# Designed miniproteins, single chains, continued (2): the designs that were tried, part 55

Each design is a single chain, and the fold is of that chain. pLDDT is the mean over its residues in the fold that is shown.

## One batch from the design tools (miniprotein)

Design m5806
Fold by ESMFold2-Fast:
Structure m5806 (fold): chain A 78 residues (1-78)
Amino acid sequence: MIELSEKEKKILKALYENGPLTASELAEITGLSQSTVSRHLKKLEEKGLVEKIKIGKTTRYTLTRKGYETLLEYLKKE
């Protein structure tokens, strides 16, 4: 399995439950700071678990298939 921090698991779960979200919306949902969310989103994107989609002037993040499957494995063990 890909190793995830607790904050990264929170971000993936929020994306799973709420669909494509901005870093600001993720910060509000997870209770993390926007800077913390942005830092972890970069790490998750580098791992191939999250991808950026641009809708107009807004950048949103969504789970990749790999991100979805990784999250499901953690949810089964928790």
Scores: mean pLDDT 81

Design m5807
Fold by ESMFold2-Fast:
Structure m5807 (fold): chain A 73 residues (1-73)
Amino acid sequence: ADLGRKLLEAARAGQLDEVKKLLEEKPELIAAQDAEGHTALHLAIMEGHKDIAEYLVKYAKEKDLDLKKLAPK
């Protein structure tokens, strides 16, 4: 819960190093959602943080995660 919130805030704020650190500590955080259902990938895209969005897409592929579960319809 705590770490998930930190990841979402880091993605929204453009803090790539913090995003990397949090995902290295707990890979499951990639699926964390805010109260509106936004993941870190959603927030990075919405705020225009291309580097973070690219990192999250690459990370999800490396972990064999379905990107449809992380993106809106």
Scores: mean pLDDT 76

Design m5808
Fold by ESMFold2-Fast:
Structure m5808 (fold): chain A 58 residues (1-58)
Amino acid sequence: PLARVVEDYEAKTKDELSLKKGEIVEILEVLDGENVLVKSLKTGKEGIVPKKYLELIE
């Protein structure tokens, strides 16, 4: 599924992905209640981001 980043997120660990508000990401896997693995469509990079920073669009 596709999601839009609703506000800037700065990665806190090497496994996380930094994202800018308005970027589109692909949700690859839901890891737990709060975190998802995503792929940036802009950069092709994969990483973990808190799901609260994402809005589903597709």
Scores: mean pLDDT 81

Design m5809
Fold by ESMFold2-Fast:
Structure m5809 (fold): chain A 58 residues (1-58)
Amino acid sequence: MELYKAVKDFKARLPQELSFKKGDILELLKEVNDNFWLAKSLTTGKTGYVGKSYVEKI
């Protein structure tokens, strides 16, 4: 399981985007492109797109 930690807060602006807070743990499900990943929040259980610059690998 590929785990990442959010380094910044993000509030989704589109229904496909994932909202998260700094320190939330995200599971990488799929790399979509160089800037965005499809991820699952382990804190909320929700799935959506996240910006690569907002997370770091654990």
Scores: mean pLDDT 81

Design m5810
Fold by ESMFold2-Fast:
Structure m5810 (fold): chain A 110 residues (1-110)
Amino acid sequence: PKLLEAARAGQLDEVKLLVENGADITAQDEETRDTALHLAAREGHEEIVEYLLKLAEEDPSLEQILGVQNKDGYTAFDLAVLEGHELVAEKIKNYLKSKGHEGKLSPRPI
């Protein structure tokens, strides 16, 4: 799929264009079961990871991309850690922490 190729290649503008034209960010590769978030996290594409996390924050139905496991049982967070992309792993971890807080939003933007 074009979205998965763009995410793997680090093509942020193409990822944005495809999503704006209706690409499903929850789509998994048929062979690997990787989502766009898996591929961006594995390759260390921080800006694409931030963009996909922002979409998941705006639409709760998209939050599944954070917990989806690929064919090898890895989440996007697991792949970021495995490949040593510390900033990507930190962004995903901080997003998950912010969503796990059952309470009033912090007065600071997250």
Scores: mean pLDDT 77

Design m5811
Fold by ESMFold2-Fast:
Structure m5811 (fold): chain A 83 residues (1-83)
Amino acid sequence: MKVGTSRNPEISEADDKPETALQAAAREGDLEEVERLLSLPVADLTYRNKAGYTAYDLAYLAGHEEVAKLLEEEAKRRGLDLE
């Protein structure tokens, strides 16, 4: 378990910002995975990563309008206010 030195602070900083499975799926535009996660009764639509972005924000920034629309519809159904 002794190792050299190959730590990458650049990518480590990006990975240091924890995101939910929903946020990851939204960023990738994986509509199937987003829909599956939203079928859960306790799906967290308002969680913000360390940078302050929600799953909706990540989908919109990535240009995945279908995913963003699905998140907006579910938020309205639950009475949640998205950014």
Scores: mean pLDDT 69

Design m5812
Fold by ESMFold2-Fast:
Structure m5812 (fold): chain A 59 residues (1-59)
Amino acid sequence: MSEAEKVAQEARDIALEAGLTPEEADSLARVAKRLVEQGIKPEDVLAAVRTAAEWLAEQ
């Protein structure tokens, strides 16, 4: 599995754990995968995903 695919799976799990819908989790996973593919560090992408998931779960 590529690094981008691993980050996408972790992003999905983070979103679901935060209480987001499967559709929202899939959207965050796609964004995370694209960011890693564009050379952004996995750690930075996952930090951004955690922040976004927490914010979205409060809505």
Scores: mean pLDDT 83

Design m5813
Fold by ESMFold2-Fast:
Structure m5813 (fold): chain A 57 residues (1-57)
Amino acid sequence: MIYRALYDVESADPEVLNFRKGELLEVLEEVDDEMLRARSLKTGRVGLVPKSAVEEV
């Protein structure tokens, strides 16, 4: 399912996916109530994404 970034995420944590506002992410799985695992459609990188940082398209 495709989600859109609501704001920029820039984290030093290598498990967290970095992205800019408006980037599209493919959600792969829900890790818990606060975090998703997603793939960036721009870079192909996979990482953890806060659910509050994205909205479903």
Scores: mean pLDDT 83

Design m5814
Fold by ESMFold2-Fast:
Structure m5814 (fold): chain A 59 residues (1-59)
Amino acid sequence: MELYRAVKDYEALLPTELSLKKGDIVELLKEVNENFWLGRSLKTGEEGYVPKSFLEKIE
């Protein structure tokens, strides 16, 4: 499972996007394009698109 951490807060602009708080853990489901990934929040179980620049890979 590819896990990433939100490096800052992100508020979803569209219903297909995932809102994040800094420190939230997201599972990468699919790399959709160069700017957005499809992720799942481990906190809420919600799936949605997130900007990849807001995510940092967990070691």
Scores: mean pLDDT 82

Design m5815
Fold by ESMFold2-Fast:
Structure m5815 (fold): chain A 105 residues (1-105)
Amino acid sequence: MPRDSAGNTPLHWAAFFGDVARVRELLAAGADVNARDSRGNTPLHLAAAAGEREVVELLLAAGADTSAKDDRGRTPEDLLAEVEALSPEERARRRVELLDSLPAD
């Protein structure tokens, strides 16, 4: 998959959708675990915001920077903590809102 108009790599999308098998494949192919999109998001930010714990752990094992800040000054840990505090209904709503931000046209 090519990089999209928002600067998202295939790894960003795989992380957001919780596609563990695709994340493993892309990391094995040499994907940049710390690649940033146009909003300063790394794949770890998208996985955390989506509440995808298995992908978060996989990216951390691959050397993802937990201190990376997006354009809003938020780390992946900040995003994960917020998502974990949400009800299942609020989490689903957040995923829709996040998806509407990708890709940015």
Scores: mean pLDDT 74

Design m5816
Fold by ESMFold2-Fast:
Structure m5816 (fold): chain A 74 residues (1-74)
Amino acid sequence: ASVSGYVVDSNGKPLAGATVTFNGKSAVTDSNGKFTLEASGSGLATISKTGYTTKSVPFNANAGEQKIVIKTGT
């Protein structure tokens, strides 16, 4: 099954070019901050983007569309 979501900054702005990794699969966000990933179940997703803090968040394929906020610099 595929799951989708969005990566945004702390102001809610969509972030293109962020890499989302979950269960060994990776997707890169588009110009709307949207990613689609072939995944199932639940666990931790890792989001990384140059200039931003790498973030690990709970991810559940059955929770519907996910929204993930990442922050610049720590």
Scores: mean pLDDT 77

Design m5817
Fold by ESMFold2-Fast:
Structure m5817 (fold): chain A 108 residues (1-108)
Amino acid sequence: MTVTQSPSSVTAAEGSTVTLNFTTSEPVIGVNWYQQKPGEAPQLIIYNRSIRAPGVDSRFSGSGNDTNNQLTISNLKKEDTAVYYGQAFAVGEQPVWGQGTTLTVVDA
């Protein structure tokens, strides 16, 4: 399976909303989203397409279908500055990682 994350990078103001896209060449049964802040290990934030991991802010939401999945982050905060990785799961295949989207949050 091939995967594409878009955009590769985005700069957005505090308080705005961004949507990150994750497109797959084959239908997927699930998508996980990971947040990797500068100097930190990647953390799971969304699993099974739309379920928030424990302790994850409600500003983060996952949605999508078989081939088009999205992470939406509302009311952006400076601490949301990170690389966001999608991970795709398809029947009979090993999980595939996206290349990441770099999000930079700037003052409003």
Scores: mean pLDDT 88

Design m5818
Fold by ESMFold2-Fast:
Structure m5818 (fold): chain A 70 residues (1-70)
Amino acid sequence: MELYVPEGTTLKEIAEKLNIDVDDFSKSFNGKVVDPDYKLKAGKTYTIEYYEEVDGKLKKVTIKIHVYKK
């Protein structure tokens, strides 16, 4: 999955949009824990990985976040 978000979008806003727990989301951000209120910077691409359970099976989901200048 790929997302395009404006500069200044927070990890919390993205977690809410995807219906993901913000703590789990922050922990998965480029393999490091970051502040949920961290504002994403334009011109960067961020990769987030988390696991989704569907019918008793764990599936790895990768999200690429592209940040554009507002």
Scores: mean pLDDT 70

Design m5819
Fold by ESMFold2-Fast:
Order: C-alpha cells, then sequence, then structure tokens
Structure m5819 (fold): chain A 100 residues (1-100)
C-alpha cells in the first residue's frame, strides 16, 4: 500500500508539479486562531495540513502566540502536532519565555 501510494505521488508530482492550495494562507489562519484561542479552528487547520511551525513577520509560531495568550489547550494540541518548543522569534524568545 505504501509503495503504491508513493509511486502514484511521484508520478503525479512529475507530471503536474502544481502545489496544493497555498500553505501560507492556512499558516496565517493557524497563527490567528492560536492568537485568539480558537481551539476548534486550530484543530481544523491542522487537519487540513496547515504548517504547525508557520511564522509571522516577527518570527512567531502559533505556539508562541498560544503560550503568550495563556491558551494552554492550544499549546498542547500544537505540541502534539509537532510544534518546535525551541523556536525563537526575532527577539530570541521561545514559546516558554512568553508563557510566564
Amino acid sequence: LSERLKALAEATLAARPVPPAPLSALGRELLEAARLGDLERVRELLAQGADVNAVDEFGRTPLHLAARNGHDEIVEVLLEAGADLSARDIFGLTPEDLRA
């Protein structure tokens, strides 16, 4: 099954290298949902393939925004999705630094 899916994916990418819907749009929505504390929206966006490590103009990830605003449940969901705890924004702050 995995071999078949891989062969189909490779053939499709070689014949039609058009990317799926813009990941930048999903990443932007994920950053906003994490900032606002919209847990349901965060889960929906992650299920749609949003980049859990998307960054805004200040180098902040969704994990930074959720931690800064005290959205602990969203922090847990983002960590389960593979969010980087060691990511630093343009000020050198990690999500843990913003949680205090």
Scores: mean pLDDT 71

Design m5820
Fold by ESMFold2-Fast:
Structure m5820 (fold): chain A 157 residues (1-157)
Amino acid sequence: SRGALGWTRLHIAAYTGDLEAVKRELAAGADVNAKDNYGRTPLHLAAERGHLEVVKLLLEAGADVNAKDNYGRTPLHLAAERGHLEVVKLLLEAGADVNAKDNYGRTPLHLAAENGHLEVVKLLLEAGAKVVPDNYGKTPLDLAKENGHEEIVKLLS
């Protein structure tokens, strides 16, 4: 049976950062790539919450690093939006597409720049992130300017 949000026990363990529950569910044959009602995998939830050791374990268990939710967002989009630097680094090392676009044409760089995550912006640029417009013509530079992130504006100019 699926939980109220379509969450498996592995989704719950990943969201809460319960490393021992993640290990137990994977050992019990849980689908590491199971999608909830929003198209989110356990890796999406762990990445959004910054649970580094859970992210590592899910990737070792064969989690799809580039899985897209119903909004076209990858785990890298969610980690970058929330500023989880070490999770961003681990996802990139695992082969995350640094230039993945969501349904709005936004990349991880758009979300990091909009939210003022300077060190994540630096890491994404080092990994080959492009400064490109979204579906509304907004670049990561435009979003940083609109939100007053002066050091990110300087970096992207």
Scores: mean pLDDT 94

Design m5821
Fold by ESMFold2-Fast:
Structure m5821 (fold): chain A 62 residues (1-62)
Amino acid sequence: GKKERILKLIGEILRLIGEILDLEKELETAEGEEKEKLEKEIEKLEEEIKRLLEELKKIEKE
């Protein structure tokens, strides 16, 4: 049902936030090209979170 779909999306968002936090820790010691790669990975995960938040808003309007 609707509630289960919402809980699943929240769980995915929380998992992605955890991945970003781990990558940010790696970013503290990274330099040059490695730093750029980590920044791009973080940006990609942030875009996925934004997409999931838009899905969540759509479900709330149903």
Scores: mean pLDDT 85

Design m5822
Fold by ESMFold2-Fast:
Structure m5822 (fold): chain A 150 residues (1-150)
Amino acid sequence: NRQAAYQAYLDGDYDKAIAYYQEQLAADPNDAEAWLLLGRIYLELKKYEEAIKYYDKALELDPNHPLAALAYLNRGRAYLELKKYEKAIEDFKKAAEEGLFEAYNNLGLAYLELGKYEEAIEWFEKALELDPNNTGAKENLKKAKEKLKE
């Protein structure tokens, strides 16, 4: 039951949502949206390897899905948490091409962690052009500029 799966997700009942989406995917393994929602649930559970696996399946099935940009953003977040910064950058660039603002700050963070401070500065400045009140981007921009002077 698609509606019951999504309602369980909205209620924060992730075990129930997972069970419903797994039942749905047993009936239709080509349901890219159900794979996307499983990826999102596992990301929220901080199970990053499983989240990546489900996003990989969703993007393989429908790389042009209306939610594909969001899948790239979220898979990039999982890669970032696993310290796979180069893979995170690749996914965040795909999300940014579709105009997802959150990708700009995440690109800055990934470049900062790689020690690529000039690139980090560029992406944090782009994030602040779109949202001047992004306190995280302001703090990270300051840190990247201080690191570049070392």
Scores: mean pLDDT 88

Design m5823
Fold by ESMFold2-Fast:
Structure m5823 (fold): chain A 79 residues (1-79)
Amino acid sequence: MKTELQKLFDELFKDGKGEATIDELVEYLREKAGLSEEGARRWAREFDKNGDGKITKEEFLERYAELSGRPLEELKAEL
């Protein structure tokens, strides 16, 4: 069974791409996590450090570690 992190990571970075858009993250959160448009966009802003509308794999994992309270290395081992 895939974890929520594995499911989200697979959806955002499918086919080996190194980055995802904030809009892709918002769509996932709305469809899979049941968040409203507003809630999804507020949560997704936590991952957009640069304000460029994009998230790299490393930026995603670093911020997910902070938000979940889990170590980055543990999340990398889960993927």
Scores: mean pLDDT 73

Design m5824
Fold by ESMFold2-Fast:
Structure m5824 (fold): chain A 159 residues (1-159)
Amino acid sequence: MKEEVNKKDAEGRTPLHDAALSGDFDKIRELLAKGADVNAKDNEGRTPLHYAALAGDAGLVEALLNLGADVNAKDNAGLTPLHYALLNPDVEAGLATIEVLLEYGADPNAKTTDGLGAFEVRYAKDANGEPIVSVAARLLGVPEEELLRASEEIAAALK
């Protein structure tokens, strides 16, 4: 049984979700070799690719996409990996991640359930009504102000 590699925690996250957020490429390769589901959804509808995009590791994002990750997966609030890439506190890492996602067919016109586009993601809320900037800041361990500033700089660079 492949139950251990796809075991969900209290938030519905598998080990692959945690490895994607932490940028642990070796762990991701190990888990996928053991039959981890690259498109597994947590309780919020997020896939490992959503977490990798938020972490801003362009090489990891590309590796997950090459292994069959859905580039346009929507979480329960309608956010795609592209939306999460715009919340990276490192502008250069965020831009590199966005370029990879777009190359693999990410929809730049995807809208959240509240009608917000990718460039407005800093105003979006998750399916529980929590501001997505607060969620991202907690997941990355950074101040919300850094995410807001970086998101505006990324959006300005893309036009």
Scores: mean pLDDT 85

Design m5825
Fold by ESMFold2-Fast:
Structure m5825 (fold): chain A 108 residues (1-108)
Amino acid sequence: DGDAAALEARLKAGADVNAKVPAAPGNFGAGSTPLHLAARDGYLEIVKVLLKYGADVNAKDVLGETPLHLAAEFGHDEIVEILLEYGADPEAKDSFGLTPEDLRRMYG
């Protein structure tokens, strides 16, 4: 949920900024990091806190998608810009061979 202050308190206490959702039947977002979920849902302030604490901007979920793929797919332009500023790879391909730009053109 969108409480950036509560997230920052957990990260200061040593929570793993790159913890992945376990792969299991019915688990939506399997292999996703917190940065994937925040980028998908448009939570800009959460994205900023995660990047500040060293979130892997190029982490891949079980579909090979990065946070940049999800931000582009769901039309979150400001999150796309900040992810690129933090070194997100705009040429990264998911398991279907699609880049973030391909998803932006199809869905964004």
Scores: mean pLDDT 81

Design m5826
Fold by ESMFold2-Fast:
Formats: sequence, structure tokens, C-alpha cells
Structure m5826 (fold): chain A 96 residues (1-96)
Amino acid sequence: SESAAIIAEVEALVARAEAEPDPVARLRLLVEAVRRVRKALLETLPEKAKEAGLDVTEEEIEERLLKEEIETVRVLARELGIPEEVLEELLAEVER
């Protein structure tokens, strides 16, 4: 039930974001949700790729997941009207 715990944590973060009136604080909560999903996928996808006989490295999976996380955060920031300067500060936190 680790998957159920992750889903519950992500749902709680999204619900908090929907209730947050400050767009920057809302984006920070959504970034936490996206990061939580990426960490969970990084723990499961390498094993599944190996079971499927795919010739991909754990490092390649990590790089692809990070790129998709950054793209998702950029889309969310655009929809929330976040200034580009604030977005770049938030992306620095995502890459950690």
C-alpha cells in the first residue's frame, strides 16, 4: 500500500493548492506533488524496464523524468500567471 500512501499525499497537496489564494504558494504545493510523483516513478520504472527487457539505464530514466517534471512545472506556472523570474527560482528547487 505504498502506492496508496503516495496517491493520498499527492491528493492532499493538490487539495491544498486548490484552496491556496496566492498563485506562487499554489505553484509551490503543485511542485511538491509533481516531485513526489517523480520520486515514486524513479523507484518503480527501472525495475519495470528491466522486466520488459528494455535497454535503458536508471540514469536515462531519471533524466527523462526530471525533464518531464520541469516541463509540467513550466505549464502550471504559465496557467497560474507566475512571472518567469519566480518560475526559475522554483525550477532550481525541483532540480535538487
Scores: mean pLDDT 80

Design m5827
Fold by ESMFold2-Fast:
Structure m5827 (fold): chain A 59 residues (1-59)
Amino acid sequence: VEMNDNVEKAQELLSDLGYLKKDGIYGLDTRMAVKVFQKDNGLVVDGIAGPATLEALEK
């Protein structure tokens, strides 16, 4: 998936937390930011902005 609502939501939340600037595209920078966030929060580090990652971002 190159772009969808989940990716845009994750980019927005990661940007708010200082991990990433929102660009609306699922690129390498976004994937790296997702992995760093997942590692810091004890999630599975797969670089995918799935439901578990979004749940953790919105807590």
Scores: mean pLDDT 69

Design m5828
Fold by ESMFold2-Fast:
Structure m5828 (fold): chain A 56 residues (1-56)
Amino acid sequence: GDDVRQLQERLKELGYYKGDIDGTYGLDTRNAVIAFQEANDLDVDGIAGLKTLSAL
């Protein structure tokens, strides 16, 4: 969906996401979220929740 596409674009700008901006929350998107969470001292759950989105 559009929310996932926006997330992918932001993670790609920050250097965490290397895949296509397809709007699908697949393994590549989840791994990018995990890498961002680890780098920013957030809970590492692979879910783009409110705290993760607020840090982006």
Scores: mean pLDDT 81

Design m5829
Fold by ESMFold2-Fast:
Structure m5829 (fold): chain A 158 residues (1-158)
Amino acid sequence: SMEDEVEEKYGEKLKEAEKLVNEAESHLSEEDKEKLRETIERMDVNARDENGRTPLHWAVELRNLYGVLLLLKRGADVNARDKNGRTPLHIAVERIPPNDLGGEIELKLVELLLMFGADVNARDKNGRTPLHIAEEREAKKAIEILKKNGADLSAKPL
């Protein structure tokens, strides 16, 4: 199954991701979780809209940690690029509030995407990496997470 293939590919990181999401969303009922599983099982997880966005892009935009986990477990492309060359990781970082005024869900989204092999140095059409966005936002905790995962400042924006 797709879930078995994801478990083989990500192994221990999948267990870490499940723990992170369960700790962040412990308030989410088992009925709500099951309804979301049924919805995702019936969708094409890599379908693209008119802007080249996948369901994973939208789940990140909507701060839906559990939805992001389910999409990734179902084989969603963690590095899918929209028409602007933006990955889900770009979107997660852009949604972090400036000056560390909250953003705990967005930081967990960043960690979750990186656990599933998000390219920390992915460049959008303007040559911007997630680290460039985090620096523009003064998101110190995101900068630390990205640098720990090999983010490179040598990328030149346009």
Scores: mean pLDDT 80

Design m5830
Fold by ESMFold2-Fast:
Structure m5830 (fold): chain A 80 residues (1-80)
Amino acid sequence: QLTEEQIAEFKEAFSEFDKDGDGTLTTAELGTLMRSLGMKYTLEEVMDAVDKDGNGTVDFPEFLTLMAQKMKDQEADAAA
């Protein structure tokens, strides 16, 4: 779904917001990151999709999954 270049860019962006260096972002930090990348969704959508354990954090693979879903939605719209 994502190219290696896109994954690298997302990893750099994720790392910039991962201020604790623990490999996770809070849902608030993730929401800010995704908005900075031009992705329009709410923190409630993030929490519903990835915070199933209720710990309030999202790791990098979960972030990539959300990016892939958002880009897939945009691709479907562009193909119409």
Scores: mean pLDDT 68

Design m5831
Fold by ESMFold2-Fast:
Structure m5831 (fold): chain A 70 residues (1-70)
Amino acid sequence: GPSADLAEAAAVLRRLLLGGEEGRIPGLADILTPEEIAAGRRSLDVLAWLEGLPAERRAALVRAVLAYQR
């Protein structure tokens, strides 16, 4: 469901952000600014950071991350 998808996307995104590999997510640059990517990388809780995004941008980001992972 949406909550499970959000948690999975947060875990994948955290791994990629910490490794500097977020560019592997197709269309990420169309969803997040470089400043937002940097903020996500500095976040202690990527899930909470994602929950703070506007709902439509959060949904787009979750879809992009899961498309990369799956």
Scores: mean pLDDT 81

Design m5832
Fold by ESMFold2-Fast:
Formats: sequence, C-alpha cells, structure tokens
Structure m5832 (fold): chain A 99 residues (1-99)
Amino acid sequence: SALGEKLLEAARNGDLEEVKELIKQGADINAQDEEGRTPLILAAENGHKEIVELLYKEIVEKGGDISAYDKEGRTALHLALENGHYEIVDLLIELGKKL
C-alpha cells in the first residue's frame, strides 16, 4: 500500500514523527520492500533505535512477528549486528526476554 511504502521510507530515513503519524493512519507495520525488508528491519539496519523500539512494541501489541526476515534470511537483529548497532542489538535482546 502507499502508506506501507511511506512507512518503509520513514523507517529507513529515521523519521520518528512520520513513523508515528503513518502508524496512526493505519499503515501496515509488516509492509515489505522488494527485498522483503520490513520497517523494523530497515530501522535496525540504519541504526534508528527509537523507531526500532516503537515498531517492536507495535508488532508485539498486534500479535505480529518480530522475527520476520528478508529474502536473504536476515532479521532485524542480524542487520543491527552486521552494521555495528550494538545498542539496538542489546535493545532487541532485552525486549525479547519480556513476557
């Protein structure tokens, strides 16, 4: 959808306020680009910790899959680690331990 495509772009670019607004407008938080990357994956890959935290909580609240992977089998955790975003790695591990 057009909202999903905008959400993917906002997550990639680190635009937290646009991400919040698009979610309020009903954007699909599980939207995927041509490579199968979700907003969570793109935010984690690009080091946008606050967006990662927001999207993770939204996915969990709606019963979605936080372990969604791209066409190369990479999750948000994999891409955060590969790009040296250790604060995001720590965040994702911490959030994954909660009930």
Scores: mean pLDDT 87

Design m5833
Fold by ESMFold2-Fast:
Structure m5833 (fold): chain A 153 residues (1-153)
Amino acid sequence: MSESEKSYNFFLQGLILMLEWEIENIEETTARLREIAALEDEAEQRRAIVEYVDEIIEEIREELKEIALSYGIPEEDIDIVMKSLGARYAELEYAVVLWLRTGDEAATRERLLAMGLSEATADAIVAALAGHAPEDIRGLYEDLRAIYQSLIS
């Protein structure tokens, strides 16, 4: 496995694990997403998302570390790779918050493409967002998890 494949596989598994944590803690997830979506300033939304994502990483840090090591990521690179995972997950969370705030399918799709997702993956995420009532955060996150799981095959 190449070094880039090791990092890619870790990021996919890490994103799935973070989505699973949010599903297991759905009441907290729903409250935090609604709080962030209610912020009027984009910079405040971004800071709140980063803080929340960092909280999730700390809760599952040992499991993320074991996954990274299982893919052959060196111990000395763990902190930088976890920081990179957090940044990637924060962009996904920001796209969800943008959708919850605006209902703007085109703007949300553009954000997902900007974070480096394929058109097929971005379209699947937008379809999941549009397919759920704004109150059905659980169903949305279960669909997001299923989409990312499909990328591991």
Scores: mean pLDDT 85

Design m5834
Fold by ESMFold2-Fast:
Structure m5834 (fold): chain A 91 residues (1-91)
Amino acid sequence: MIKLPKKKVKKKSDIEFEKPELDADGRTPLHRAAEAGDLEKVADLIFNKKVDISAKDADGRTPVDLAIEAGHEEIAELLIKVAEYYGKDVR
């Protein structure tokens, strides 16, 4: 019979998000995508990369803050919902 696949990462990696690469100003790819209004990139980073959506840049701003500042309501709402789901503070 065909067996179920093995569970390879279910320890602390199940609790902690992958650490994103940071710019010189401390901005993650998620910060830049949120500021640019790239909803598809934001969704990819959140759902496929499991990045930390509560990460703050050098000014203490989160991706949600940048999305709100840029007027990208859809991205801000998505980030807030994901943060609530994971129990993270994004403000």
Scores: mean pLDDT 67

Design m5835
Fold by ESMFold2-Fast:
Structure m5835 (fold): chain A 117 residues (1-117)
Amino acid sequence: SLGEELLKAAREGDVERVKELLAQPGTDVNYVETDPEREGLTPLLLAARNGHVEVVKLLIEAGADVNARTKPEHGYETPLLLAAKYGNQEVVDLLLEAGADPNARTNTPFGVKTYLP
């Protein structure tokens, strides 16, 4: 599907493929992976985790939900928290400029944690 192709392009940092997919009227920028045993990833969550700066910019411009979350059983993490966790500082800065909630918290077995001050 277009959504699965967008997840792959965002994961791989394929800027030109992301542009092509976002131009198609059937593409959901906020597509959630459908495998019930996976994390509930969106294109923005994947791009933020992997540090794909230009893909993050394109997805935000296309209306991606900057506060999207992984499943609760997979940490309930936002793009901002994943970018911070994986050391993707340029992506952290972009997400904050785009209005991401800096006070967002993960769910863990031992309570709620943050990766930001």
Scores: mean pLDDT 78

Design m5836
Fold by ESMFold2-Fast:
Structure m5836 (fold): chain A 69 residues (1-69)
Amino acid sequence: NKYYKLFKKYDTDGDGTLSKEEAIKAFQELGLSKEEAERLFNKYDTNGDGTLSFEEFKKAFKEAEEIKK
């Protein structure tokens, strides 16, 4: 699964979640601006804990692909 490989690439601390900085880098590598990446992160950080789970990241990344398209 390409999303899982991408998630593991940016999960540098190995804690099973992506920090805001890690998620923003993933979205920027897709071609989003920093501003777009931050808005997308905040949209999917549903618990407000400052991290994305794999499920949240997968949904966010799919939306990022639509924005980039």
Scores: mean pLDDT 77

Design m5837
Fold by ESMFold2-Fast:
Structure m5837 (fold): chain A 80 residues (1-80)
Amino acid sequence: EVEKLFKELDKDGDGVISFEELKAYVEKRLAEKGFNLSQEEIDKITEELLKDADKDGDGVIDFEEFKLLVEKYPELFDPR
C-alpha cells in the first residue's frame, strides 16, 4: 500500500516525492476529509510535512522518509 501510494505521488518516476507532488496529495486528502482550506494553509501543512520527512535537507522525500511520514500521519495517508 505505502509503496503503491509513493509511486502514485512520484509522477516523474525519479524515486523521490517533490513538494508539488506532496502538496497535491495533501490537498486532495484534506478535501476528502471535509477540510476546506486555502492554498496558503495547504502550503503550510505541506511545508511542515516535508520538513519532518526531509531531515537531511535535499528538498525531496525518498521512499524510506515517506514510510516514516505515513506512520506519523496515518489519518492523512491511510484512511481508516
Scores: mean pLDDT 74

